# Designed miniproteins, single chains, continued (3): the designs that were tried, part 28

Each design is a single chain, and the fold is of that chain. pLDDT is the mean over its residues in the fold that is shown.

## One batch from the design tools (miniprotein)

Design m9012
Fold by ESMFold2-Fast:
Structure m9012 (fold): chain A 55 residues (1-55)
Amino acid sequence: SKAKKYSKELTELYINYFNATKAGDEKAKQEYIDKIKELEEKMKKENIKLDLERV
């Protein structure tokens, strides 16, 4: 499904973001933040919500 595809892409971007943060790569970290924001905007446009565990 579309939601599953976006969930997979978002998860991969977050993993890459955390890895960049751990490596101290501020440029890569910012690039992944920007990509996450773009993906979240696309999800909003398509009215796709992911079930995230409520804290």
Scores: mean pLDDT 76

Design m9013
Fold by ESMFold2-Fast:
Structure m9013 (fold): chain A 57 residues (1-57)
Amino acid sequence: MAPSLEALTRLSELAAKYMDLPLDEAVRKILEELGDEVPESLVRSTARLVHRTRAEK
């Protein structure tokens, strides 16, 4: 139900790995790797945060 710390760590790593891809593609790739361990909303939020760090204005 709640994601484990391990799953959250993997989410952050995958978000960083795919930060060079468009946000939607990064989210899709992360979901394929994590499956149902993490809610899609949390995956999208994390990927968006990492992507914004990479992206300029």
Scores: mean pLDDT 73

Design m9014
Fold by ESMFold2-Fast:
Structure m9014 (fold): chain A 76 residues (1-76)
Amino acid sequence: MREAVEELIADPEAFRRMLEAAREMARRALEAGLLSEEEAEEILRLLREAERAVEAGDAEALLKTLEELQALIERA
C-alpha cells in the first residue's frame, strides 16, 4: 500500500483518473441502493481529501484517507 501511494503521488494524472472512476462508482452504488446518501457523501469527501493530498505531495495524508475509506467500506 505505501509503495502504491508513493507511486500515485509521482503520477498525479493516473491518480486523477482513478478518483474519477471512484466517484462514478460511488454515484452508481448510490443509485443502485448499495450505499446510503450519508455513506456516498462521506466517500466523496474522502476522495476529495485524497485528491488534495496528492496535489500537495503528502503521502501520509493520502494513506490516512485511504485507510478511512477502507474502514468505511468495512462498517457497511
Scores: mean pLDDT 73

Design m9015
Fold by ESMFold2-Fast:
Structure m9015 (fold): chain A 74 residues (1-74)
Amino acid sequence: MSDIERMVELTRKLQDAVDNKSLEEVKEFAVELAKEIEDPALRQAFIDHVVGLLKLAGYPDEEIEEIRAALEAV
């Protein structure tokens, strides 16, 4: 069973990183969260969700593609 405490902490850090527009922290925490998801379909849904959050937060397409590529490499 995944470490729920770790996932909750990573989720909070990811939200803070998105709000602070810290691309490197978004990439780090999103990749760590994606590694906790073993189901490929759920991982893809998570990637789509993160991309949507970045788009709504006004990230440029180049930065969104960098995050997407890092997540797909998991």
Scores: mean pLDDT 81

Design m9016
Fold by ESMFold2-Fast:
Structure m9016 (fold): chain A 91 residues (1-91)
Amino acid sequence: DFALETARSLERAARNIEEAARRGDRLGAEVSASLAMMTLSIAAKHDENPEVRRVAREALERVAEAVEREDFERAAEILREAARRLREIAE
């Protein structure tokens, strides 16, 4: 299930961002956030389910804004919420 795989990827990215942010590793947080944004961009453009595309698009916009402000805790929160919504769609 592509939506479930996407959700798992976002959950891993959120954990990696939280760990990097806790350590003060801005570059590590930015790299993890960039990988998550790529995953969201692919889902937003290519997923066959329009609800998955909407969730991914909204999450991508919000994560990009959080990263631009260096609010990595917010970025991780957005990714966890997106993953939760994608799991609900996959059920």
Scores: mean pLDDT 88

Design m9017
Fold by ESMFold2-Fast:
Structure m9017 (fold): chain A 98 residues (1-98)
Amino acid sequence: MKSPFEEVVDELIKKFKEIFEKYRNGEITKEQALEEMDKAIDEAAEKLRGYLPDDVVEDFRAGMRLLARKAINGELTIDQFVEGMRRLAEAARARAAA
């Protein structure tokens, strides 16, 4: 059974893939893609407040927003971005368990 934390991260990854697809297809602007990603990050962070300390949640939020900007600017591939998200999630869990 997936943990609630893993479910939140998997849903965030799915939403980001959908947003990138829309952006790549020209359905939304870069600004709209960033707004949708920021909203998805904020929703995921609020769900994680039940499982993680507030400082860990805010670091996760900031890291995700930075990765989203790098990906939209073409500094990361979608696969590198997904890997970066999974690494941030693992770091957040490790900090909460320490």
Scores: mean pLDDT 80

Design m9018
Fold by ESMFold2-Fast:
Structure m9018 (fold): chain A 75 residues (1-75)
Amino acid sequence: TEGLEEVIAELPAVRALARQWLAEGRHDLVRQLLEALRGAIELARQVTGKEAEEARKRLIAELEALIAELEAGLA
């Protein structure tokens, strides 16, 4: 549970960095990050336990939102 909360806490910094890469035209780095974010969703789905359910759902939702934002930025 704590590990999921730590990942969620780091997402604003990841989002800021990704937005900077988009602004700089570093689409290769953004695509690599998208692959990593999709992998993170798959790992988050493997986290079980009732105590982790809320943090898992929140992490997946935040990751999906970031992926959608970055995919739109690459269009």
Scores: mean pLDDT 82

Design m9019
Fold by ESMFold2-Fast:
Structure m9019 (fold): chain A 60 residues (1-60)
Amino acid sequence: SEKIRLGGEYMRRGIEAYEAGDYETAVRYLELAERHLREGGAELGDGALEIKREAQRLAE
């Protein structure tokens, strides 16, 4: 539960960074979200996963 809670918080921060155009920060938070969610037995949702992929592309 704690891992899922932390994953959700990192996901929100990653999406906010993405919306602000800070793609490097968005990638970092979304990778933290994915890791914490997986440790808690969950997965990053399809929408957040697409945002992560787009942030990775734009961070280049």
Scores: mean pLDDT 86

Design m9020
Fold by ESMFold2-Fast:
Formats: sequence, structure tokens, C-alpha cells
Structure m9020 (fold): chain A 56 residues (1-56)
Amino acid sequence: MVSEEEAREMAENAAAMLRALGREDEADKLLQESYELIKQGKYDEAAELAGRRGGG
């Protein structure tokens, strides 16, 4: 289980990777979806989303 801070960091890192690849729209969508999950207390789901979509 990840903390709120860890989930935020993973989302930001994943978005940065997507932006580096020129995929800015996907980065924005990922941040929006991840932050919505974080607001709901779903830190593990937010981290998994960031890892799956941005960390590949």
C-alpha cells in the first residue's frame, strides 16, 4: 500500500515521462485521473495507474 505522497510522486514522474515523449495530452489525462483517485483515498489505484501508463 502506497502513501498519498508516494502516489502523487509516481503520478508526477509518469506525467514527466509522457511529456518527454511528446505525449502531453496523455500526461494531462494521467494527472487528472491520478489526482481524482488520490482525492478519493485510492492511493494504490493511483500508483498502479501511473506505473502502468507512464512507467512503461
Scores: mean pLDDT 79

Design m9021
Fold by ESMFold2-Fast:
Structure m9021 (fold): chain A 80 residues (1-80)
Amino acid sequence: AETPEQLEASVLLALALIYKTLGDMAFEKGDYKSAIEAYEKAIELLEQALSLATGPLRQTVEKNLEDAKKNLEEAKKKYE
């Protein structure tokens, strides 16, 4: 069985992926302000997950955090 910390990290990752998807949808619609807000929330949740995750789950969290930070940078460039 996974540790309580690993389970919490998994839930945080799932929630972060929902916000990342909302950010992607807003970005495609041209709503860069909403995309920025959604990506910032996803990053916050992923950083919390990273503090708890180990092994393969940690690698998945790290990859999603890198992707979310890149998406945030692109959304900020469009909002300027």
Scores: mean pLDDT 88

Design m9022
Fold by ESMFold2-Fast:
Structure m9022 (fold): chain A 65 residues (1-65)
Amino acid sequence: SLEEKYRHHLENLRLAAEQALKRMTKDEILAVFEKMKPALEKILGKENADRLLEEVKRYIDELES
């Protein structure tokens, strides 16, 4: 289902962000995710892709707080 795909990608991007923060800045990680956006839109649709990236950005903000 679309919900299962959304949750799977959210969990994967959160884990990827945690690992990436050990070597990269937040801005560098966000630039990588921006490049992934067209692929996410094809899988999840534009609204879900935007929401997913917003949730991951908030998660990164929480980790750096």
Scores: mean pLDDT 84

Design m9023
Fold by ESMFold2-Fast:
Structure m9023 (fold): chain A 86 residues (1-86)
Amino acid sequence: SADLQQAEELLRKAEELLKAGKYREAAELAIRALLLAMKASTDLNTINLGIGGILRTIGLLLDGKYREAAEDGIEVGREVLAQVKA
């Protein structure tokens, strides 16, 4: 779906930003990717994983833990995308 393609593209860009040390921007794109991946899912367990990932990433950002927010958000984004494609 278009939402899945956009989620994958945003996740790739988030990974590039993480490698460049742009942690806040990477975390923001990871949140966007998670929202789009969840929108493409009909599985409640996958949606709940995505919700948890978004809330955790936002919490880490509010705590000033930008690198951890980006790393965790990207990893959960990968797992949600893999589950939606299964």
Scores: mean pLDDT 87

Design m9024
Fold by ESMFold2-Fast:
Structure m9024 (fold): chain A 61 residues (1-61)
Amino acid sequence: MEEILEEVRKIINEAPDDPEVVSRAIGLGLRAIGSLLDGDYETARRDVEELKKLVEEAKKA
């Protein structure tokens, strides 16, 4: 449980200084946390992977 929250925080912290990217990353992070609180670990994990991909792609631009 704590691992997903820690991972979300770490990924958002690594996001580029782009308002659009940051806004999208926060949205995905909130979705992941919401799913985790609902006990839907599969959806939470998937949202974390989407967040990770978004930030990695943004760093490459």
Scores: mean pLDDT 77

Design m9025
Fold by ESMFold2-Fast:
Structure m9025 (fold): chain A 69 residues (1-69)
Amino acid sequence: DEKEENKEKLLKLIGEILRIIGDIIDLKQELEKAKKAGDEEKAKEIEEEIKKLEEELEKLREELKEIKI
């Protein structure tokens, strides 16, 4: 049944989204610490990692849009 299959897919996508959001929050904490320490190189690396995760999150949000409930 398409509805049951889509529900399972939706729950899986929500789980992945929550995981990525958690990773972004953790990296934002590390970024704040790096900025406070004056470590511009580390701050730049963390910002690039956050950007990568934000792009992945955007792709998952698009996939959520395609799910018919």
Scores: mean pLDDT 82

Design m9026
Fold by ESMFold2-Fast:
Structure m9026 (fold): chain A 75 residues (1-75)
Amino acid sequence: MGEILKNAARAARRLAIEYAEKIEDKELSKKLIEEAERLEREAIEAAEKGDLKTAAEKVKELARLAGEAKRLAAE
């Protein structure tokens, strides 16, 4: 389970950064990239410690961030 959550965090972070890089507002882009990297780190650390609930919540936050970045990149 922890390995699946770590892989999900990496995938969501990659997707969030891909969309964030397409945002014209470079200050906003940088903020979203930093947030994605922080959430990935937190999710992986939680999964490694066996805190699967926290890891899953951080993965959900990353998925929401990716969706927000995609929306902003589409404008």
Scores: mean pLDDT 85

Design m9027
Fold by ESMFold2-Fast:
Structure m9027 (fold): chain A 81 residues (1-81)
Amino acid sequence: METQEQIDYDVQLVFLSLKVAGAAGEGNVEEALKIIDEARKLPGVTDEDVVSILRLAADEAEKQGHTEAAEVLRKRAEEIS
């Protein structure tokens, strides 16, 4: 039972990462940061998880040509670290 709940939680973190990366890839820093702020309020989400998600989102933003968005996301990750 607990193992299934843990798997469902891990899947939620993956979907959260994809949502943040999607917003960042569109250059929508405001939406990406809003999703992160909402995620930080969820039970079980750690600052380490949030930092990892922000770094991945910054890489996606940079890959899509949104260099300024990538810099904002990396700065946010450093502030949380």
Scores: mean pLDDT 77

Design m9028
Fold by ESMFold2-Fast:
Structure m9028 (fold): chain A 78 residues (1-78)
Amino acid sequence: MEAVEKARKALEEGNEEEARKYLEKAVEEAERLAREGRYREAAEILAEAAEIADKLGDEEKAKELSAKALEYQRRALA
């Protein structure tokens, strides 16, 4: 959550390099949470990360992150 918030702030400030750095950290945090079985939290971070990737113009990464968010949301429900 913290890393994705910093990515949004960097994007708002026009610092794409910083935004990409925190976006990467947010994805790593979500994958770590998923490995621990914390799928709901992982899905929330990945959904927000997908929005940031889309705003950065990385359409492929946004789609990949959105797909993972849906997968983890389904895992959290099961």
Scores: mean pLDDT 85

Design m9029
Fold by ESMFold2-Fast:
Structure m9029 (fold): chain A 95 residues (1-95)
Amino acid sequence: ADEKAWEAIDLMGKADKALREGNYEEAVKYYKKALELFPGDPFVLIGLATAYEKAGKYKEAAEVYKELADRFRQAGSTSLADYYEKKAKELEKKA
């Protein structure tokens, strides 16, 4: 792994710890930093959307889930795209 990959792994670890401890806004900050290193990474996007959802930021969570759905659709993963698209629509109803 290159230097960026190790930095992203460290940031994801910090984000996951913050998420487990209920520090959802801190988790969002770490996932955003990881996303800057690897834009559009599905694992980072899933983490970011989950952190926004748990923080009650339903509009932001829905936007990230829509991006995730679009990326899975472009990759030919129709079932995953449909899953995250439905999740985004449900969160839009709460926003």
Scores: mean pLDDT 85

Design m9031
Fold by ESMFold2-Fast:
Structure m9031 (fold): chain A 102 residues (1-102)
Amino acid sequence: MTPAELARENAEALIELAVEALKNPNPAIARTAAISLAAAAMWIATSSGAMSREEMYARITEALGPEIAERALRLYDEYPGKPLTPEEVLALVEEVERELNK
């Protein structure tokens, strides 16, 4: 098995877990888990060169629907598979605080 084949299999496994997460009886938890798992699948597939961003977006849309796919793509674009810096963590905290105040 090549590293790209393994990455593709891992990405597909995360998409399957995201589909399972949507069965959670709490819709907020289900949605958050599905989005996070889908974004993780994009990072694994794209960082390995196994699939492009566009191919992963199409696959996630097929499996999870366009709303989850759009949110996962947004999360992927904001945090593209690199460790967060302290400044990025602070920005994330500020964003969460803004959302909680709406």
Scores: mean pLDDT 72

Design m9032
Fold by ESMFold2-Fast:
Structure m9032 (fold): chain A 69 residues (1-69)
Amino acid sequence: MTKRLLERAKKLVEEGNLDAAILALSVIVTVDRKKNPKVAEKASQALDALERGDVETALKYLEEGIKAA
């Protein structure tokens, strides 16, 4: 379930486990690109934000992705 993966990724970001959050988001982007393109877009935006160290922006995109899933 894509929504549960996004919720887990959000929890990992909140816990400061950014490497695990990045891995979870990479899976969502790869697997859900065809099934849930809107969710994959939000996961990709969150991933890009985390790679820049912008945790606040990543959490915003994760919340939007969870609402879209």
Scores: mean pLDDT 80

Design m9033
Fold by ESMFold2-Fast:
Structure m9033 (fold): chain A 95 residues (1-95)
Amino acid sequence: LVEEARRALEEGRYEEAIRLAEKEPESPEALAIRAGGLVFLGRYEEGKEYAEKALELDPNNPLAWSALGAALYGLGKVEEAREYYEQARRLAEEQ
C-alpha cells in the first residue's frame, strides 16, 4: 500500500518502506519510495535504478528526481546530482 510505504519512509523505517512499496508493482510512486529507502540505506546503485524506473512511468515525480539526485551524490557524481535536485525542487514548486 503506497500510503503505508510513504509513511514508513517519512518515519525513517526504510527497510519497511521498501517492502511495502514492493506490494504495488509498476506504481511510479511506489518505485520512487523504494528508491528513496534504498538511498537512505546507502544502496545507491539500486536506488538509482528504481528512481530511473519511476521517472520512465512519471517524469513529473519530485520524489523520484530527489532520490536519483541523492543516489548520484552518493556515487560521487556531484554535478549530475545538483541538476536532478534542481529538477525535483522545480517540480515540487509546481505542486
Scores: mean pLDDT 83

Design m9034
Fold by ESMFold2-Fast:
Structure m9034 (fold): chain A 70 residues (1-70)
Amino acid sequence: SEVEKLATEAGKALVESGVSENDATKAAAGAVIAAQTGDEGARDTAVRIAEKSGASEEAIKLVEEAARAG
């Protein structure tokens, strides 16, 4: 699905930014949940994980894009 593709791209960008694979996976999974359910709390949580992990601005934007894809 488009959501899965965007979440995978966001996860890769997060890891490239120095985010741990664990936190990158949590952020990507949260983005998928937000996209599928419209849950703003899930979107906010995914973005917050990326920001706290020191992700690049580009990686954070990809998380937001994945979260809004539904």
Scores: mean pLDDT 83

Design m9035
Fold by ESMFold2-Fast:
Structure m9035 (fold): chain A 62 residues (1-62)
Amino acid sequence: SEAAEKKAKKDKILEEYDKKTKVSEKAKKASELQRALEEGDWEKARELAEEMGITLTLPPAP
């Protein structure tokens, strides 16, 4: 039925969100790191990179 199809689609999206939330902490930090780099927030970018175990050549803080 149409109602069952809508529920299945919603449940699938919620499961994907939950799995990504649990498994993709590193992916979330990568997204935050990219945003910090785009914003020029070098201090936040450095902290996120350290948490991820990545060494980045960032400009010195002003």
Scores: mean pLDDT 66

Design m9036
Fold by ESMFold2-Fast:
Structure m9036 (fold): chain A 58 residues (1-58)
Amino acid sequence: MEEARKLILEAIGLELRAIGLELDGDLTGDKSLYEEAKKLKEEAKKLFKKADELLKKS
């Protein structure tokens, strides 16, 4: 269970960083920041999925 919690916290951290990049993109008009944010969100999604799989096996 601790491993699933760690993955969830890491995923939340990636989501927060992605939000920061999206805000910077809005302020600067740099669309490449949205692409970087999208990659971080995809990584977070994978971590959430792995955490869910660990929780289902318990």
Scores: mean pLDDT 82

Design m9037
Fold by ESMFold2-Fast:
Structure m9037 (fold): chain A 113 residues (1-113)
Amino acid sequence: SAAEAEAEAQIDATLAALEREMARLLARIREAEAAGDTAARAAALREAADAVGAAVTRVLELLSTVKDPEVLRRLVAKVVAALEALAARAPPELADHIRASAAALEARAAELA
């Protein structure tokens, strides 16, 4: 439907924005690590975790507008794959947080089906 196409477009835009923000924050984490700046590293990790949380919240709002269970399942799989790809590039503590967020998104999306 037109509404499902719009939801998918907005999800794709949300994931693209998260990807760009994550690229900046991962660069900041690496710079802080190179400088031995523990406070700056912790701040960048917190900003990255907050960015993931905001994106997951937005995606769940968009998924709640999807009426077709097969479209919902496909979009959830797309989002989880994108989050797993981000986790693979993140330091372990951020990767664990991203994977936990992906699992929480899957559980919440199951309540919408």
Scores: mean pLDDT 89

Design m9038
Fold by ESMFold2-Fast:
Structure m9038 (fold): chain A 76 residues (1-76)
Amino acid sequence: MDPSLEELRKRADELLEEAKRYAEEGDFEKAREKVEELRRQAELARRAGAPRLSEYLEEKAEEAERYIEEVEKKRA
């Protein structure tokens, strides 16, 4: 595989874990910043002709957003 694609996937996993961590700490602003970064990376991957990477990034962003919403709802 292209090493740059592996690094992007690894970063996506890191961003997901950071988003979950911030949500657990109640820092929903920072948690959502990580989701925004995942979505931005997904758009860049799509434009660069890496649709599978873009889909992976979008899936991680959706997972992070659902986790944030569940944690926020529990605290609301």
Scores: mean pLDDT 81

Design m9039
Fold by ESMFold2-Fast:
Structure m9039 (fold): chain A 75 residues (1-75)
Amino acid sequence: SVEEIEKRMEKLLAEKDYDAIIELLEELLREAEARGDAAAARALQAAIEEVRAIKEEGEEAVEARRAAALAAARA
């Protein structure tokens, strides 16, 4: 259920278990693709990429990259 998924995600985020978060998001992505939900699939893919970036670079580095991208987009 959505409530169970939300509780699992909240727990994994609190534990910083990024590998388990990625696995959960990849499972949800497969389900979205199977039902033809392109908007959900796109959002889930973006979330997977974000979690991978946090895992590899840390939250501070990801926020710095976002700030730089926004500054470049405004130029």
Scores: mean pLDDT 76

Design m9040
Fold by ESMFold2-Fast:
Structure m9040 (fold): chain A 91 residues (1-91)
Amino acid sequence: EAIELARQAGLAEEAGDYRKAAELAEEAARLLEETDPARAAALYMAAGRAYEKAGDREKALELLRRAAELARRAGNEAGVAAAEAMLEELE
């Protein structure tokens, strides 16, 4: 389920359908939030990037903030730094 959604998100991004890529990555992240917060954080970062490319800055910022929090919970310092850097790039 979550892995398949993440794969479909990647295919949608390759096709240039950033909104669909963002929605699929966000759903995959939600499914993994409790069982694999590090992977969920990475998927929320991917969804945030895709929402930004789709023109939805508000949604991008929301998901990047969630990614940073999940990375902190997972003890993933590199993931926290990546999410916070992306937040700064979006203003």
Scores: mean pLDDT 84

Design m9041
Fold by ESMFold2-Fast:
Structure m9041 (fold): chain A 74 residues (1-74)
Amino acid sequence: MEALKAAAEKLMAELDAAVEEVRKLGGEEVAERLREAAERLYEAAKAGDLEGFKKAWEELGEAQKEAAAIYEAK
C-alpha cells in the first residue's frame, strides 16, 4: 500500500503543474475537475481503498482528455 501511496503523491505533484497550465489557458472548470480527481485518487490511496482508487483513476483520465482538448483549441 505504501507503494500505491507514493505513486499517488508523485502523480499529484505532476498533476498540480498540469492544473495550473490548464487554468492559465482559461480552462478553470477543467482544471478544478483535474484537481478533484487527483484529490480523490490520493485519498483512496491513503485509505487503501483499491476500488475508490480505480474509480478516481478513470475520472482523472476523463479530465485529462478535456484538458487536452483545451490545448488543441489554443
Scores: mean pLDDT 74

Design m9042
Fold by ESMFold2-Fast:
Structure m9042 (fold): chain A 82 residues (1-82)
Amino acid sequence: SLDELIEELTKLLAEKAEPSEIQKKFNEIVDLITKQALEAIERGDLQSAKSLLDMLKSLSDTPHVKERIEELEKAIKEAEAG
C-alpha cells in the first residue's frame, strides 16, 4: 500500500540508507500515486486525480517526479477536454 511504502521510505531516511536505495523507494511511491491517479481519470474521478497530483507536487523536485506530474497534468487536461 501507499502507507507501507511511505513508512519504508521514512525508515530508510532515518537510517541514512544509500541514496540509490532511497531514490528507488521514492520512485516506487511516485509510480504508485501516478497509477492510482491514472485509474481515477479512467473512472472520470478528476477530483481524486487532482488530489493525487497535488500529493506528487508536495514530494520533491526530482526529474522522475516532474515527468510524472507532466504526464498527469496532460492526462487530466485531455480528460477535461473530452
Scores: mean pLDDT 80

Design m9043
Fold by ESMFold2-Fast:
Structure m9043 (fold): chain A 57 residues (1-57)
Amino acid sequence: REELRRRLLEREIELSLTLMKLSIAKLMGDEEEAKRLEEEVERLEAEVERLRAELAA
Protein backbone atom coordinates (compact mmCIF):
# COMPACT_ATOMS: atom_id res chain seq x y z
CA ARG A 1 0.00 0.00 0.00
CA GLU A 2 2.76 2.49 0.87
CA GLU A 3 4.47 1.79 -2.48
CA LEU A 4 1.23 2.47 -4.37
CA ARG A 5 0.53 5.61 -2.30
CA ARG A 6 4.04 6.91 -2.95
CA ARG A 7 3.73 6.23 -6.69
CA LEU A 8 0.30 7.90 -6.78
CA LEU A 9 1.68 10.97 -4.97
CA GLU A 10 4.62 11.16 -7.40
CA ARG A 11 2.31 10.96 -10.43
CA GLU A 12 -0.11 13.52 -8.95
CA ILE A 13 2.81 15.93 -8.45
CA GLU A 14 3.99 15.33 -12.03
CA LEU A 15 0.44 15.92 -13.30
CA SER A 16 0.14 19.20 -11.35
CA LEU A 17 3.49 20.45 -12.69
CA THR A 18 2.59 19.44 -16.26
CA LEU A 19 -0.79 21.21 -16.00
CA MET A 20 1.03 24.35 -14.81
CA LYS A 21 3.45 24.11 -17.77
CA LEU A 22 0.50 23.59 -20.13
CA SER A 23 -1.20 26.74 -18.81
CA ILE A 24 2.02 28.73 -19.35
CA ALA A 25 2.47 27.33 -22.88
CA LYS A 26 -1.12 28.29 -23.79
CA LEU A 27 -0.66 31.80 -22.37
CA MET A 28 2.55 32.21 -24.41
CA GLY A 29 0.88 30.90 -27.59
CA ASP A 30 3.33 28.00 -27.94
CA GLU A 31 1.00 25.61 -29.79
CA GLU A 32 3.61 22.86 -30.31
CA GLU A 33 4.59 22.83 -26.63
CA ALA A 34 0.91 22.96 -25.57
CA LYS A 35 0.07 19.96 -27.80
CA ARG A 36 2.98 17.96 -26.36
CA LEU A 37 1.98 18.85 -22.80
CA GLU A 38 -1.69 17.96 -23.47
CA GLU A 39 -0.56 14.46 -24.53
CA GLU A 40 1.59 14.22 -21.39
CA VAL A 41 -1.37 15.30 -19.19
CA GLU A 42 -3.58 12.62 -20.79
CA ARG A 43 -0.93 9.98 -20.12
CA LEU A 44 -0.45 11.09 -16.49
CA GLU A 45 -4.23 11.25 -15.86
CA ALA A 46 -4.57 7.64 -17.06
CA GLU A 47 -1.70 6.57 -14.78
CA VAL A 48 -3.20 8.38 -11.75
CA GLU A 49 -6.63 6.84 -12.41
CA ARG A 50 -5.09 3.37 -12.64
CA LEU A 51 -3.10 3.81 -9.42
CA ARG A 52 -6.17 5.14 -7.56
CA ALA A 53 -8.14 2.08 -8.67
CA GLU A 54 -5.38 -0.25 -7.45
CA LEU A 55 -5.16 1.59 -4.12
CA ALA A 56 -8.96 1.39 -3.65
CA ALA A 57 -8.98 -2.38 -4.20
Scores: mean pLDDT 83

Design m9044
Fold by ESMFold2-Fast:
Structure m9044 (fold): chain A 68 residues (1-68)
Amino acid sequence: SREELDREVEAALVAMQASIGLRIAKEKNLPKEVIELYQKAIDAASQGRIDEARKLLEEAEKLFEENI
């Protein structure tokens, strides 16, 4: 269904955003806690846990901002 496709696209977008954030966090040598949150967001998105992935991504982004 279109709803199922929309969920798959949403999961892919969250995973992509988290992957970019993870790469930058590693390049900047940010704290392990930031890196772990991005990794958890990628894992949750890959498993279709979109709401959890989004919350983990938001938490990772907030900690990222506090460390730059």
Scores: mean pLDDT 86

Design m9045
Fold by ESMFold2-Fast:
Structure m9045 (fold): chain A 61 residues (1-61)
Amino acid sequence: ATVEEANALAREAGKLFDEGRYEEGLELARKASEMFREAGHEAAALVAEQEGRRLAEEGGY
């Protein structure tokens, strides 16, 4: 996985959250976080995970 691929997934997750698709958004946010972590970008991985969780919580997930 590359940082570019992780950024693309994180962006898609945000779009899904904006559309009210919290389950799909949370899944992509978790995948993006994993890809950032594998690429050695732990700070970006944590941000992606926390934002995904926060947005999903707003939707009752």
Scores: mean pLDDT 76

Design m9046
Fold by ESMFold2-Fast:
Structure m9046 (fold): chain A 55 residues (1-55)
Amino acid sequence: SPQEQLERLREEYERVIERIERETGDPEIVALVREGFDQDLEQRERQLREQQAAS
């Protein structure tokens, strides 16, 4: 389902963030990546809510 796909995507994003934290240790880079992921997830959640409301 779209909800399950979003949950998997959140898990993948967290793994990417963990990797970046381990590799760089740079909190500025981590913050920028997290912000980008949060914006992407928010947009996808908004679209999913609109689709569910239309059904």
Scores: mean pLDDT 81

Design m9047
Fold by ESMFold2-Fast:
Structure m9047 (fold): chain A 74 residues (1-74)
Amino acid sequence: SPIETMLEMLRGMLDWMVQNGIPLSDAEIDDLVATLEDILRRDYGASPEEVREFGERARRMLLEAQRRQDELAS
């Protein structure tokens, strides 16, 4: 499914960012989620329900990554 593919790509990107110490701000999280939702709507024809599901799951993944980065920072 398009949302599962995008979430898998996002997971890989987040793993790379954590490994390279690249921090995530709230603004960057919001911008990234909005960009990916727009791609799903325009390029994949995702339904409003699928876009909402993706947005919720993606935001949770990004906030978890941000929290992990914060916990690693002494």
Scores: mean pLDDT 80

Design m9048
Fold by ESMFold2-Fast:
Structure m9048 (fold): chain A 96 residues (1-96)
Amino acid sequence: MEEAEKAIKNMKEAIEKGDADTALQYLREALDIASRLFDEGKYEEAARVAREAYQLGIELDEKVELTPEQKRELSILTTAAGLLYVGAEVEAELAK
């Protein structure tokens, strides 16, 4: 959890600085952490991290001028984050 919180915090700071490459790096890290949490059956934690990653991805697109390559990567990563969030929410309900 501390790793996910650090990645999210660092991504937010990178967005505030207008550093798209650093923000995308931390978005990838947050998604990787959320995916690992999902694989470990920690669905509520995976959903939380994936949702925060998705929201920050949208904020990056709105606040920072991106190159075409960065826009493509961001689109892929935010789509993956949204899908992981929905999937983790469903699994959390079914794990009862």
Scores: mean pLDDT 86

